# Ledger of designs, part 6: designed miniproteins, single chains, continued (2)

Each design is a single chain, and the fold is of that chain. pLDDT is the mean over its residues in the fold that is shown.

## One batch from the design tools (miniprotein)

Design m4176
Fold by ESMFold2-Fast:
Structure m4176 (fold): chain A 70 residues (1-70)
Amino acid sequence: MLSILEEAEKIVLEIVDIMNKSSKEALEEIEKEIKKADEKYEPYKLSSEEGLEVGREVLKKIKEIYEKNK
């Protein structure tokens, strides 16, 4: 069982790995999606649990952008 912090770290590492492997066009779309989520959810006001759920949704969209632009 991973702690909330360990799960958050894994999500961040997976996002970074995908961004490093992404084409320039995919990276621009990923950055726009991250910015949209940041503006919509104001992450600093979310609980740790709510932040993880938002992080998982953003990661899912990032994976879809990567696969589409691969």
Scores: mean pLDDT 74

Design m4177
Fold by ESMFold2-Fast:
Structure m4177 (fold): chain A 62 residues (1-62)
Amino acid sequence: KAEDLAEKEVLGFRALYPQASEEDLQQFRKLALTFYSGFASVEEEDAVLQQLADLVKRVREG
């Protein structure tokens, strides 16, 4: 299931970035769920990838 794959990704993200807040982990979970569920459009894919890049940068820098 997409939910199981997303949760596995969240556990990996938490291990790599233990400083991530619960809000950051919830945002990452939503992005991972969309990724494994499939994108409705190219615009959605671009938006999700950009949000993921911004989230990783924010967690690493803050």
Scores: mean pLDDT 80

Design m4178
Fold by ESMFold2-Fast:
Structure m4178 (fold): chain A 71 residues (1-71)
Amino acid sequence: MNTQISQNGVNRGRQMYNQGRYNLARNMYTNAIQLDPNNSDAWDNLGQVYDQQGRYDLSRQYYQISDSLRS
């Protein structure tokens, strides 16, 4: 079930983010999006990674995608 696997990936990505492993967290969130492109949590968390890395252009774009999926 791709939705459940995608959500598990987001949860593991959050653990990596909290450890300061931003590149690993990014890869986990990107994989979660590939499994379920409608997983708004994955897009939102990917935005948080880019915000932390100073990539505000990408952060804003990914937050907008996340918001569109929640509407």
Scores: mean pLDDT 85

Design m4179
Fold by ESMFold2-Fast:
Structure m4179 (fold): chain A 67 residues (1-67)
Amino acid sequence: MLSEAEKQLPNGPEMTGEALRRLGRDILSRDLSAAENRQILADSVRATGERDGVPQEVIDAAVAEIL
């Protein structure tokens, strides 16, 4: 639930600064999370391909497309 202080934002320069910093971090985290997620997917594809007996060349190609 929104507090009464949060409803009035026009006179919060420090609050605005913090909100902008949080927004910036969210954008940065998205980029980092994307890279980490690609790495996890690549590892999963490699493990699954090896288990399924897929040729290494095909696995490597798929991993390269994910990364």
Scores: mean pLDDT 61

Design m4180
Fold by ESMFold2-Fast:
Structure m4180 (fold): chain A 116 residues (1-116)
Amino acid sequence: MVEALEILNKAVAAGDERAALAVEGLLLLQQAIAAAETGSASPEEVRELAERGLRLIEEAFPENEKIREEARRAVDHILAALADTDPAARAAHLRAAQAALDEALKLAAEEIKKKE
């Protein structure tokens, strides 16, 4: 999904504040997934990263329901992974979170590209 991030980064370089919020939100969600997978942060810290990431994406795309749905799906799966004690179930939730985040990234890049 390097191409979608490249589109967003070009928009950020061009002064698109919405693209800047989207990139920050997507990076926070990616950080939350990575921290949950590696155990490098507490569950509370992972929750904070996920909630902050979602807030920024919702702020960037208040009228694009599909982007918001995929971002919310990623957060819901991150939180489900943190709540589950079964390693296999946790891994399945984190894979689903990554898939939702990848879809949100694609949709965000498409939305931003429509402006240019």
Scores: mean pLDDT 84

Design m4181
Fold by ESMFold2-Fast:
Structure m4181 (fold): chain A 87 residues (1-87)
Amino acid sequence: MPLPSREQIAAVARALVELGPRASNRELAERVGLSPRTVSAALEALEGMDDEQLAEVARLAGVSPEALRRTLRERRQLRLEEARAAA
């Protein structure tokens, strides 16, 4: 799949912090004006980032790095709980 642009990743990061960790990919897509597929790719990119890369994205998005890291961690926990419930 094509990698999302830095600007697209930053837009998704901002929307995720604003809407919270429970926001669906569709809700994020509607907020940022991107396709759900692009949002999924941006979220995967964010989850693969180290602390320094997340700090740069947070700066571009105009959000705190701490808020972004917390929201991504909470989102990961929610997905793990959903996967565990499905098993």
Scores: mean pLDDT 82

Design m4182
Fold by ESMFold2-Fast:
Structure m4182 (fold): chain A 96 residues (1-96)
Amino acid sequence: ALEEVKKKIEEDIEKLEKELKELEERAKKEPLTVEEAIGRILNLIGDALDAKRKVEKLAKEGGLSEEEIKELLDEFEKKALEIIRKAREILFSHVK
């Protein structure tokens, strides 16, 4: 159902926001190397892509239209990209 897909999106965004908070706490403790910062950003991007794939599959299996799926994925992507942007700024502000 559409509501189940929306709930899954909310849960996955909350998970990404929790990961962002963990990155903020790590960055406050000690400076990161460029390699560590890049690795953490790549992991966050990977988690976002995996979440997007699972949401798309759930929406298709739930019988949503292509238009509804596109709108849901566009909103997810917008929120995920903002989280990734914030993580990048935090991590690279605390490199060396």
Scores: mean pLDDT 82

Design m4183
Fold by ESMFold2-Fast:
Structure m4183 (fold): chain A 78 residues (1-78)
Amino acid sequence: SSMKKHQDKAKKYIKQAKDDLDSIKDDLSPQQYKQLQSNIDKSQQLYDKGSPTSFSDSLKTLLDISIQHLKISIKKTT
């Protein structure tokens, strides 16, 4: 079903977000890390509840972390 596919993708995005955040944690301020970790925790809660918004929320959580990773990479090269 389409809902199962969305749940499978939400789980994948949450895992990728956790891995991406872990890779940049030493380059983040404590406040930035706390905020991004809080976003992951919220995405996990929506997933665990089977929320229909889990897919879009988990994707947004991953993208927000990916943007921070990109910003860190740019600062290190310029």
Scores: mean pLDDT 85

Design m4184
Fold by ESMFold2-Fast:
Structure m4184 (fold): chain A 91 residues (1-91)
Amino acid sequence: SDELLKKIREEMDNASAALKAKDKEAFIKEVREIAKLMVELVRATKDEEVAEYAKRVLEAAVEAARLYLPEATAEVEKIAKEAIAEIEEIV
């Protein structure tokens, strides 16, 4: 839905801001919210292309952590892995 996509975009902007601020707790919180919203989006659409998009966004969050906030990487990897596994069970 447009509302769900809007929420995802807002959380992605918040995650970017937290990353620039080097705020580990805020970044992890936003990645968790993005992961939840991505799973909801895949459940709502049941679309393979949407699932691939969601997985790419989660993988990008892991790479962003590795490059710019390495102390968050382990937790972000865990969040992404769990969300990707849930997405793969849906499609």
Scores: mean pLDDT 88

Design m4185
Fold by ESMFold2-Fast:
Parts: C-alpha cells; structure tokens; sequence
Structure m4185 (fold): chain A 66 residues (1-66)
C-alpha cells in the first residue's frame, strides 16, 4: 500500500489534471519539497506517475497504462 505522503502527492496530481512541479506539489499538499521528491520517486518506480523534463523543471503527471 502507498504511504500517506505518496497518497497525498498522487491525489494532488490526479485532482489537478495537469503536469505539476515538485514545488507546486509541495504547495498543494503542504509537504516539504524533500518529502514530495521521495514520494514522487516511489510513484515513478511503481509506474503510477511519469516524469517529463521541461527545460530546467521536471513535471509530473499520472502515468497512462500501455
């Protein structure tokens, strides 16, 4: 099962319906950027979230299953 931080981050991405940066996710969830980064790492590893580079910023969105 996902941790509470992972659930909060995943829920924020799902609710937003758009790609979000680490700083935006930290603001939306009330978590620190380090906690958000840890949660995103696990969510990407589980295939639930996809990371996309946009210049100097990495954006995160819900992964679409193949």
Amino acid sequence: MLSEAEKRVLGAIALAGRPLSVSELAELTGLSQSTVSKALRELVARGLVEATRSGRTTLYRLATPP
Scores: mean pLDDT 81

Design m4186
Fold by ESMFold2-Fast:
Structure m4186 (fold): chain A 86 residues (1-86)
Amino acid sequence: SLDDPVVQLEVRVALAEIKVAIALLTYRHKKDYESAIKTLEEAQRDLERIAAEAEKVSPGLAADVRRHLEGVREQLENLKKELEKA
């Protein structure tokens, strides 16, 4: 149920993943690097908060979120490098 703290965190992870997908699709189709970077930075902050909260209730979920966070950080660094070339 939505009253389960783990389920609430999993829903928030899914929303952050949707933000990442939107950012990557926006960059790929519109070449709007600035908007994509901003959305990825928002997703990064969301995932950092989720990881910290998850550590208190599900260390396994926290570890999974941190792995996703590493991927988002790499995508963000790559887009910032591409913006420097544009």
Scores: mean pLDDT 85

Design m4187
Fold by ESMFold2-Fast:
Structure m4187 (fold): chain A 68 residues (1-68)
Amino acid sequence: SLLEKARELLDKVADENGKVPMGEALRALIEAGIPLVEGVQIVVALDKNKDGYVDRDELLKAVEEYLK
């Protein structure tokens, strides 16, 4: 499934604290099958601290909501 593929791809790029660089997060979502526009919207919305990183677990929750 798209969600399982997103989880697998994000696990490969997350650091020890579960943080993913925005560019790698976006690439993982696109490779999993999320369209570019939706992927950008998800990643930008989750970078609440404007530090260029998103949380892996929050990103997976956003993907689950997108697929509902």
Scores: mean pLDDT 81

Design m4188
Fold by ESMFold2-Fast:
Structure m4188 (fold): chain A 93 residues (1-93)
Amino acid sequence: SWLEAQEARLLDLVRRGASLEELRQELQRTADFIAARIAASTNYLEQVGLLVRWVGMMTEVLLEIRRLQPERVEEVKKIISEISAQLVAQIRA
């Protein structure tokens, strides 16, 4: 699936030591894809499932950051938190 390929891409960016800005842009692209799918869905459980998938992907990214670049964990958490708040707002709209 696209989300499986995108998770692999995000992990590759972390492993390559990509800039914080490059990582933010790719995280935002991932969130935009999920937001579009949430907006296209009329089923609350499908929307929740997409948010759960986002949380799983972000957990894998944070674990990889903690393993390779622990000094960046708090900055990446902040980015993920900001983008995640936007996705949660989609269910309420």
Scores: mean pLDDT 86

Design m4189
Fold by ESMFold2-Fast:
Structure m4189 (fold): chain A 71 residues (1-71)
Amino acid sequence: DLKKLLEMKKAVSEALKNMPVFRERLRQRRLQQVKQDGSDDYDDALAQADAEMDRRRASLERKLKELEEKL
C-alpha cells in the first residue's frame, strides 16, 4: 500500500531528524543515573549511550533506504 509506505517513510524521516535531540537526552539521563549510583563511570556511560544511539540511527537509516527502494 503506497499510502502506508509514505506514512512509514515520514515517521522514519522525522525520527532521524530528531536523533541529535534523542542522543543528548539519553546522554543526560545516563549521566544522572551514574551520579545517583555514586559512580564515576561517566565516560563509560556516555560511550554506551552513544553506541546505543548509533545502532538505532543505523537501523532507521536502513529502514528509510528500504522504504525508498519500494517507492
Scores: mean pLDDT 83

Design m4190
Fold by ESMFold2-Fast:
Structure m4190 (fold): chain A 78 residues (1-78)
Amino acid sequence: MAYATGEVEAPSREAAERAARAAQEAALKVPGTINAGALVRPTSEPGRYRVVVSVGAETEEAARKAAEAAQEAARKAV
């Protein structure tokens, strides 16, 4: 089992929540992904948020692909 993480910035709480959902959904669609989660965190700048994605997969390659897919989906959802 392998793990990977990724981060994406969002300009609002609503954008961060959309990004988190998109990231988790995209990660779970990658073959070999066991679990995926996304956490929304406020930054020191008002209205700016950070989305942290965590992925567990059967292989290191699958974990990296899932994390990359999650980050791309999150960026598109912002």
Scores: mean pLDDT 82

Design m4191
Fold by ESMFold2-Fast:
Structure m4191 (fold): chain A 75 residues (1-75)
Amino acid sequence: MIDKRIDHAIELIRAMREYVREKADPETAERIEKRFDELISKLKELKDNGATQEEVDEAIREVLREMKAVLDELR
């Protein structure tokens, strides 16, 4: 179940990446995509290393905060 939550978070980031590519200028898109790549790497590391539910919950909160920040930046 934890693995599925991490996979869903990664898919959310991928969907937002598509939105950013359509809406942002190339320089802004590049900066945001680098942040997304770092988040995806962190999520994959948690999945590979057998993270606790608490660690997964915190990582998902971080993803949601970053998604909000990106949407606010694209206004």
Scores: mean pLDDT 81

Design m4192
Fold by ESMFold2-Fast:
Structure m4192 (fold): chain A 68 residues (1-68)
Amino acid sequence: PKPWTDEQMEKVIELLSKYVSEEEVKEIREAAKKDKDKAQRLVLQAIFSLPEEKQQELLAEIQKISRE
């Protein structure tokens, strides 16, 4: 799997912003500027904190973005 580009990371964060607080989104955006691996881990942690139905939906969309 290839690491996410800046454009892919932004699309993922935008999707996640529908489900998590603006404060969490800000933390992920700040991490993405300094440490992309940390930002990806924060995204995954946020997804896994959501109800299972929303987790599956978000993971499917993220996988689609990751292939672009």
Scores: mean pLDDT 77

Design m4193
Fold by ESMFold2-Fast:
Structure m4193 (fold): chain A 77 residues (1-77)
Amino acid sequence: KEEQEAAAKEVGLILRAIGAMYDGDADSALRDIESLVELAKKYNDEETLKMAKRLLEEFRDLFPERQAEVDKILEKL
């Protein structure tokens, strides 16, 4: 039950982060990616951690001025 609820929340965070990135909302995208990393670490979800890393690379390309915040989140991976 808890694992299924976590998986659904992870998918929601991934979709929201992608939407926020391509809508130009850097703050919302980073919040959702950071929440995704924390949730994935709580449930030991290696696949979702890899997805979070991919989202951070896309975020870096879209928002190069936010690199320090990307590096901070990468430390959690």
Scores: mean pLDDT 80

Design m4194
Fold by ESMFold2-Fast:
Structure m4194 (fold): chain A 92 residues (1-92)
Amino acid sequence: KLEEERRRALEERRQRTLEVLMKNADIYFEKAKEYLQRGREEGPAAVEAALRAVDNMIAAAKGILSLDPEKGRIYLEKAEQLKAEVERLLAE
């Protein structure tokens, strides 16, 4: 019973941490997309900003993966695909 109460407290903390990480991943994803679009129009400084935003999204996605493997995998795959696009544009 004490272990059950501790599991509930851990689950609540896990949920709060997961929500924060997902919110951060979504913010960085939108920033990366915005900077990537600007990079196509304004040049390499915006593309480098997009890369930094994607790296932050990958870090958040790895955090999500440790708490919720299913959701974390989806976020990580999206972040890695976006990173590949940003890196290809930066290399051009």
Scores: mean pLDDT 82

Design m4195
Fold by ESMFold2-Fast:
Structure m4195 (fold): chain A 75 residues (1-75)
Amino acid sequence: VTLTPEEAAENIKKNLEAGNDRAIRITKSAAEGVKKSLPEVKELADKLIEAIDSGNAQEAAELFKKLMEKVEELT
């Protein structure tokens, strides 16, 4: 089942707020992979990684949603 960008963003926010290190690592790895495959989303992916590293769950969720929406537009 494919999550909507809203559902995926809510999930990452909850995982970041819970301090789920595994989910954090997976999300950062996915952002790194996406920016290598789609240079057009590099800025969004970089900002997402920065928000995760800063512990800003709300900003990370918003950036993750924007990243997913942009990836869907490009693919």
Scores: mean pLDDT 78

Design m4196
Fold by ESMFold2-Fast:
Structure m4196 (fold): chain A 72 residues (1-72)
Amino acid sequence: SDLELLTKASELAAETYQRVLDAGGPLDLAKEAAVRTAKAILDNPDLSDEERERIAQEIADEAVARWKALQA
């Protein structure tokens, strides 16, 4: 289902973001890695390239926001 796909993309993007940061990577690289991870999971022929990019960016932005909240 779309919900299961979005949940998987969100979880793996957040894990990727944290792993890059744990390895000492910069915040911009961590976000780019999260976007790429989300896009790979969202590789669904029913989604347009534009929709896939938009959703992947939203997922990565959410991962960044959650990480920042934990640092406050």
Scores: mean pLDDT 82

Design m4197
Fold by ESMFold2-Fast:
Structure m4197 (fold): chain A 99 residues (1-99)
Amino acid sequence: MEELLEEIKKAYQEMLQAVKAGDAEAAKKAIDKLEEALIKYFESVVSPENKDTVVSNLRQGFEHLKKAAEAYIAGDEEEARKHAEKAEEYFKKALEALA
């Protein structure tokens, strides 16, 4: 579990570096890796009854995260903030479904 969490942290850092570099394609690819790693992690630890709720909220969160990264790199701070807030909302819902 700790090893998988470190891989998740690494993918997150790759995403941040790509966004800072203004590389939208690298940012989206890093977000895709992060989504895949997190879904695999939660599928292994979440009870079957909560799995669909966790996975659905993670996928929606990552869709908004990609939109936030694209908007941020394009210089659209308002759209970037809006999508980042939506991503955070969905990620919180996924975490709540774990409890």
Scores: mean pLDDT 81

Design m4198
Fold by ESMFold2-Fast:
Structure m4198 (fold): chain A 74 residues (1-74)
Amino acid sequence: MMSEAELRAKLEEVVRAGEALARETGDIEAAVAQFMREAARVVREAYERGMPEAAIKRAMAEAMLRLTRLVREL
């Protein structure tokens, strides 16, 4: 079973990878596209491993908020 902490950690890695790409390339659009692809994979894994939908939605909302703040700061 995937824990909520494990899901948060995986999504945090995805946000950090997107941040690194945006900082290195200046291409915010490419960074957002990468985040969306990788986050979708992590979310699919969480569903397959039987995580509650509410927990998945909350973790994803937190990751989206972090990405939005990052984009605003760039």
Scores: mean pLDDT 81

Design m4199
Fold by ESMFold2-Fast:
Structure m4199 (fold): chain A 76 residues (1-76)
Amino acid sequence: SAAELERRIRELERRIRRAEEEIRELEREVARLINSTNKQDLLRGIGTALRLIGLRFEIELARKEIERLREELKRL
């Protein structure tokens, strides 16, 4: 039903907002760590950067799913 598709879209939009918030926090952390001369901070920065890549990929998948669901709504 349309209501079920709309609920799923709202869930995905909330997930995107949470992921975007986490990305903003992690980008600040990467900026801090990348300027360090400490090897442990640099390794931590690399790990944080990989998490950022993962989150951006998750957002892109969620956006594609939202678009698919919106197209399905248009056909109802």
Scores: mean pLDDT 85

Design m4200
Fold by ESMFold2-Fast:
Structure m4200 (fold): chain A 87 residues (1-87)
Amino acid sequence: MDAEFLEKMREELKELYEKAKKSDPRGALELYALAVVMKEKGVTREEISEEKLKEEVERVIEEIYEAARREYGLSREEVEEEIKKTI
């Protein structure tokens, strides 16, 4: 994971992430994944279909869970708890 990118996205989307983490840590993760997809593709929301965007967001979320498990030994539930603490 790109730690600098995570910090920048938290700062730029602070209010949305803080609201999401209290009610829905998965929502916070989806917002982060959405930002990653937009950055990777270099496209705006209008340039990507909603169906394809959902697939790409789900892919990034799975990559985050796999990276967390592989690099940090964290389960999906533990990743959600870390999001609650961090964002």
Scores: mean pLDDT 65

Design m4201
Fold by ESMFold2-Fast:
Structure m4201 (fold): chain A 68 residues (1-68)
Amino acid sequence: SAAEKAERGAAAAINAPSPAAAMAALHELQHLAKTEDFEAGRAALERALAGLSDPRVRAYGERLLASL
């Protein structure tokens, strides 16, 4: 389901082994929001951003969220 994809995507972003991997996971959540479930993807992006500390990754995620 979209909710399961959203939960996995948020966890993937937070637990990513690199900034690039985190950004890729955040991009997938934006794609989910645009193509499958807007609220699930947006909420997961917001949740992932709350759990992220890298300022570059946070800035990228905030730009993705703003693009919704």
Scores: mean pLDDT 84

Design m4202
Fold by ESMFold2-Fast:
Structure m4202 (fold): chain A 100 residues (1-100)
Amino acid sequence: SKVRELLLELADALERRDLEAAAEALSRLSGLPVETAREYLERLVRAGFNLQAMAETLRKLKPEEAEKFLQELIGRAEAIRAVEEGKYDELIKEEGLEVP
């Protein structure tokens, strides 16, 4: 299966810590732009996610399990991005907590 092949490519790239190859594989699996996929992987690495454990999980995934796992992974990266980029600015302004 093409999905299985891409999961193994992603796992191999993560195991080698090749974030460029990992981003390309993740892009093809998820439909995200390669640059976005790379940013998400870099954020997961900075947050202390274990790339080896992630690779082992990917190697064991069935194609039908891939979508859910990838959605969870992307969701984690987006949550990290929201914290790092201060996406709470709207909430701060609404509550008048912004320093004048």
Scores: mean pLDDT 77

Design m4203
Fold by ESMFold2-Fast:
Structure m4203 (fold): chain A 69 residues (1-69)
Amino acid sequence: SEEEIMAKRKAALRAGLDRVTSTLSPAEAAALRAEFDRLIAASRDLESLNQAEYRLTTLLLRRLLERSA
């Protein structure tokens, strides 16, 4: 079902966030978690969840690039 797919994908995103936040400062981790919670709460269907995943992936990539500079 869509509900099961969304729940599984949200759990995977949360697990990915936890791995990334372990490498960040407390302030950076808090900001990223807040943005994650906002985007996930706005995800009402698979389309909006796909958009949230794209935005979160972009945010994580930017963090990795900032760390390499």
Scores: mean pLDDT 77

Design m4204
Fold by ESMFold2-Fast:
Structure m4204 (fold): chain A 85 residues (1-85)
Amino acid sequence: DEVLERVRRLVEENREHPRAVMAALREAVALIGSEEERRKAAESEDLEELVEILLEVMRKSSPEKQEEALRHLEETLERLVAALE
């Protein structure tokens, strides 16, 4: 799935800013995930675990929600990375 592959690509492109990536992933999960998924993401301090949580949430979501999460992830990463520089 192109949308799910784009999530992994965004993470790789921004690997120099792991805290920003993790924050953006948590926000994306909070946007479209369940209460349990949001809690799991908030408690995770592992980048790969957060990626898998978001990908699992997105696989269960509608195409509209997948695009919404991807857009939010992209916008949040751009904003957070810009603030660090």
Scores: mean pLDDT 83

Design m4205
Fold by ESMFold2-Fast:
Structure m4205 (fold): chain A 97 residues (1-97)
Amino acid sequence: LKGPFRDVPEEEIARYLEEELGISPKRTYRPTEAFFEVDPVNDLTLDSTFTIVEFIRGKTGSLFNALLNSRGVSLEEAVETLEYLEKVGLLELVSEE
């Protein structure tokens, strides 16, 4: 695979998320009604635009799905983007495990 962590085993990504960032890799997000009222690439100022394009336009997605579809950014940056979108009410956390 092409990308900074696409060639890293999922088990290693999961361990990094849990041990270094303190975040469950099974965390699942759903876009809110407000999410569909914004254009993620034009209306939002985000650190990781790739995450929006590849993942957030879906109805429900796991953190793993967002990470596997990311390109050229760190795990930390991708996680920060998802947590920011949850904080501002554009994504809803539906499961942490």
Scores: mean pLDDT 59

Design m4206
Fold by ESMFold2-Fast:
Structure m4206 (fold): chain A 97 residues (1-97)
Amino acid sequence: SGAEKMRELVRKILEEATEEEIERALERLAEMFEKEAEESTDPEVKEKLLELAEALRNRDLERAVELLSEMSGISREQAREQLEFAIAVLIKELREE
């Protein structure tokens, strides 16, 4: 029930979000992955993080899900849930700024 309640909360945030809020959240998330890439010492990890950031900046969510799934060793469904959760959290943070 806790996981279902969290999924419902995430869905509500995303449904109520403006296009501008979604754009800003994706931009912030891309910047976070670019920062992780800058701090990474592994060239392969760095390349994948930059590809993920580019997908988010291009609003290619399907590509972002694929990359996150491959990098994390999780299913595409789990990667999508994680991405949606991250976007919802960032929307909430941006509303508090």
Scores: mean pLDDT 86

Design m4207
Fold by ESMFold2-Fast:
Structure m4207 (fold): chain A 71 residues (1-71)
Amino acid sequence: MSEYVKEMISIFDKNGDGVISKEELREFLEMMGKKLTDEELERVLSKFDKDKDGVLTGEEFEEFLESLMKE
């Protein structure tokens, strides 16, 4: 995982648990100018959240960012 991804997690991870919640992911996407519905957010989480616990680990969040860069 890159240092940049760790820094982003650190900003949004107010609990210090090293994961990105659905709400934090929404805030990140809104900051990037992407307004998603709850269903669209759940599809993103479902695709990248391998544990299906409703949060993204740093590795899963990095995979999501790579997916955005490839589009």
Scores: mean pLDDT 70

Design m4208
Fold by ESMFold2-Fast:
Structure m4208 (fold): chain A 91 residues (1-91)
Amino acid sequence: SAAELERKRKLIEEAERLLKEAKEYLDKYVSTKDRQYLIEAQVKLLEAENLIRELYGGPNIAVSEPMSVAQLKERLEELEKKIRELKEELG
């Protein structure tokens, strides 16, 4: 339905916004070495991943283990690719 398609588009748009925020926090961590920015980047990444999981009816993940910068970058890149593919599928 048109309503279902609109709901999915809004979830993708919100996930893309959270992904952008996660990248901005990661950039702040790299420049400042303030661990709080790394924590914020991980939180925003998890929130974005959970929105994408909602599109498939999956349960939200409430707990994540601390990630290294390399692990965080890898997951951000994977999520960005997934969001791009979903946007193309929905037109």
Scores: mean pLDDT 83

Design m4209
Fold by ESMFold2-Fast:
Structure m4209 (fold): chain A 94 residues (1-94)
Amino acid sequence: SALAELEKRLEAVAKENADKPLEEQLEALLETLREAGAPEDVLAVFREAARRLLYLDELAKNNEEPSPEEKAALAEVGARLAAAVAELEARLEA
């Protein structure tokens, strides 16, 4: 299936970029999704998720935890990301 091929490609790209900074890893994954035909509205949600991951990585490096408000915002982004993944799967299988 197109989804299984995309998953395999994302795993390969993640492995190839595992030694790079997180920002570069996320950029490589986003480019792979774009090349696979992910629409811009789906890519926008993935970019927001990537920005939140970079922020969490920065907090972790400083031994800081997200506030309750930041945790709620992360849950909202997570829900939107799940919806974006479902939309991408539907478009790839159509």
Scores: mean pLDDT 79

Design m4210
Fold by ESMFold2-Fast:
Structure m4210 (fold): chain A 99 residues (1-99)
Amino acid sequence: GRAARLGAEAVASGRAGVALGEAAISGEKTGRQALAAGIAGALNGAGAIFLSDLAIREAKRSTGRDRDAGLRGGAEGRRLGEEGVRLGLEGIRLGAEQI
């Protein structure tokens, strides 16, 4: 249902945010490349937080498996989204220092 789908989208966006943020701070990307990856990580992380809120709100109006999946996906998407923002912002800081 809709809640489960929003939760899955939040998790996917959050995972993308974490991966991009980790790439930004890895040292393999420097200067403008680290900055770009950090921005992308932070934006994907923020998107995951937004989608997680929608998933939880939709889940509260749903029942059964859709409710449960939306609540779990929303919670995981928020956790991953917050980590993606944190890593992305660190990547922005490191990249900017190298420019």
Scores: mean pLDDT 91

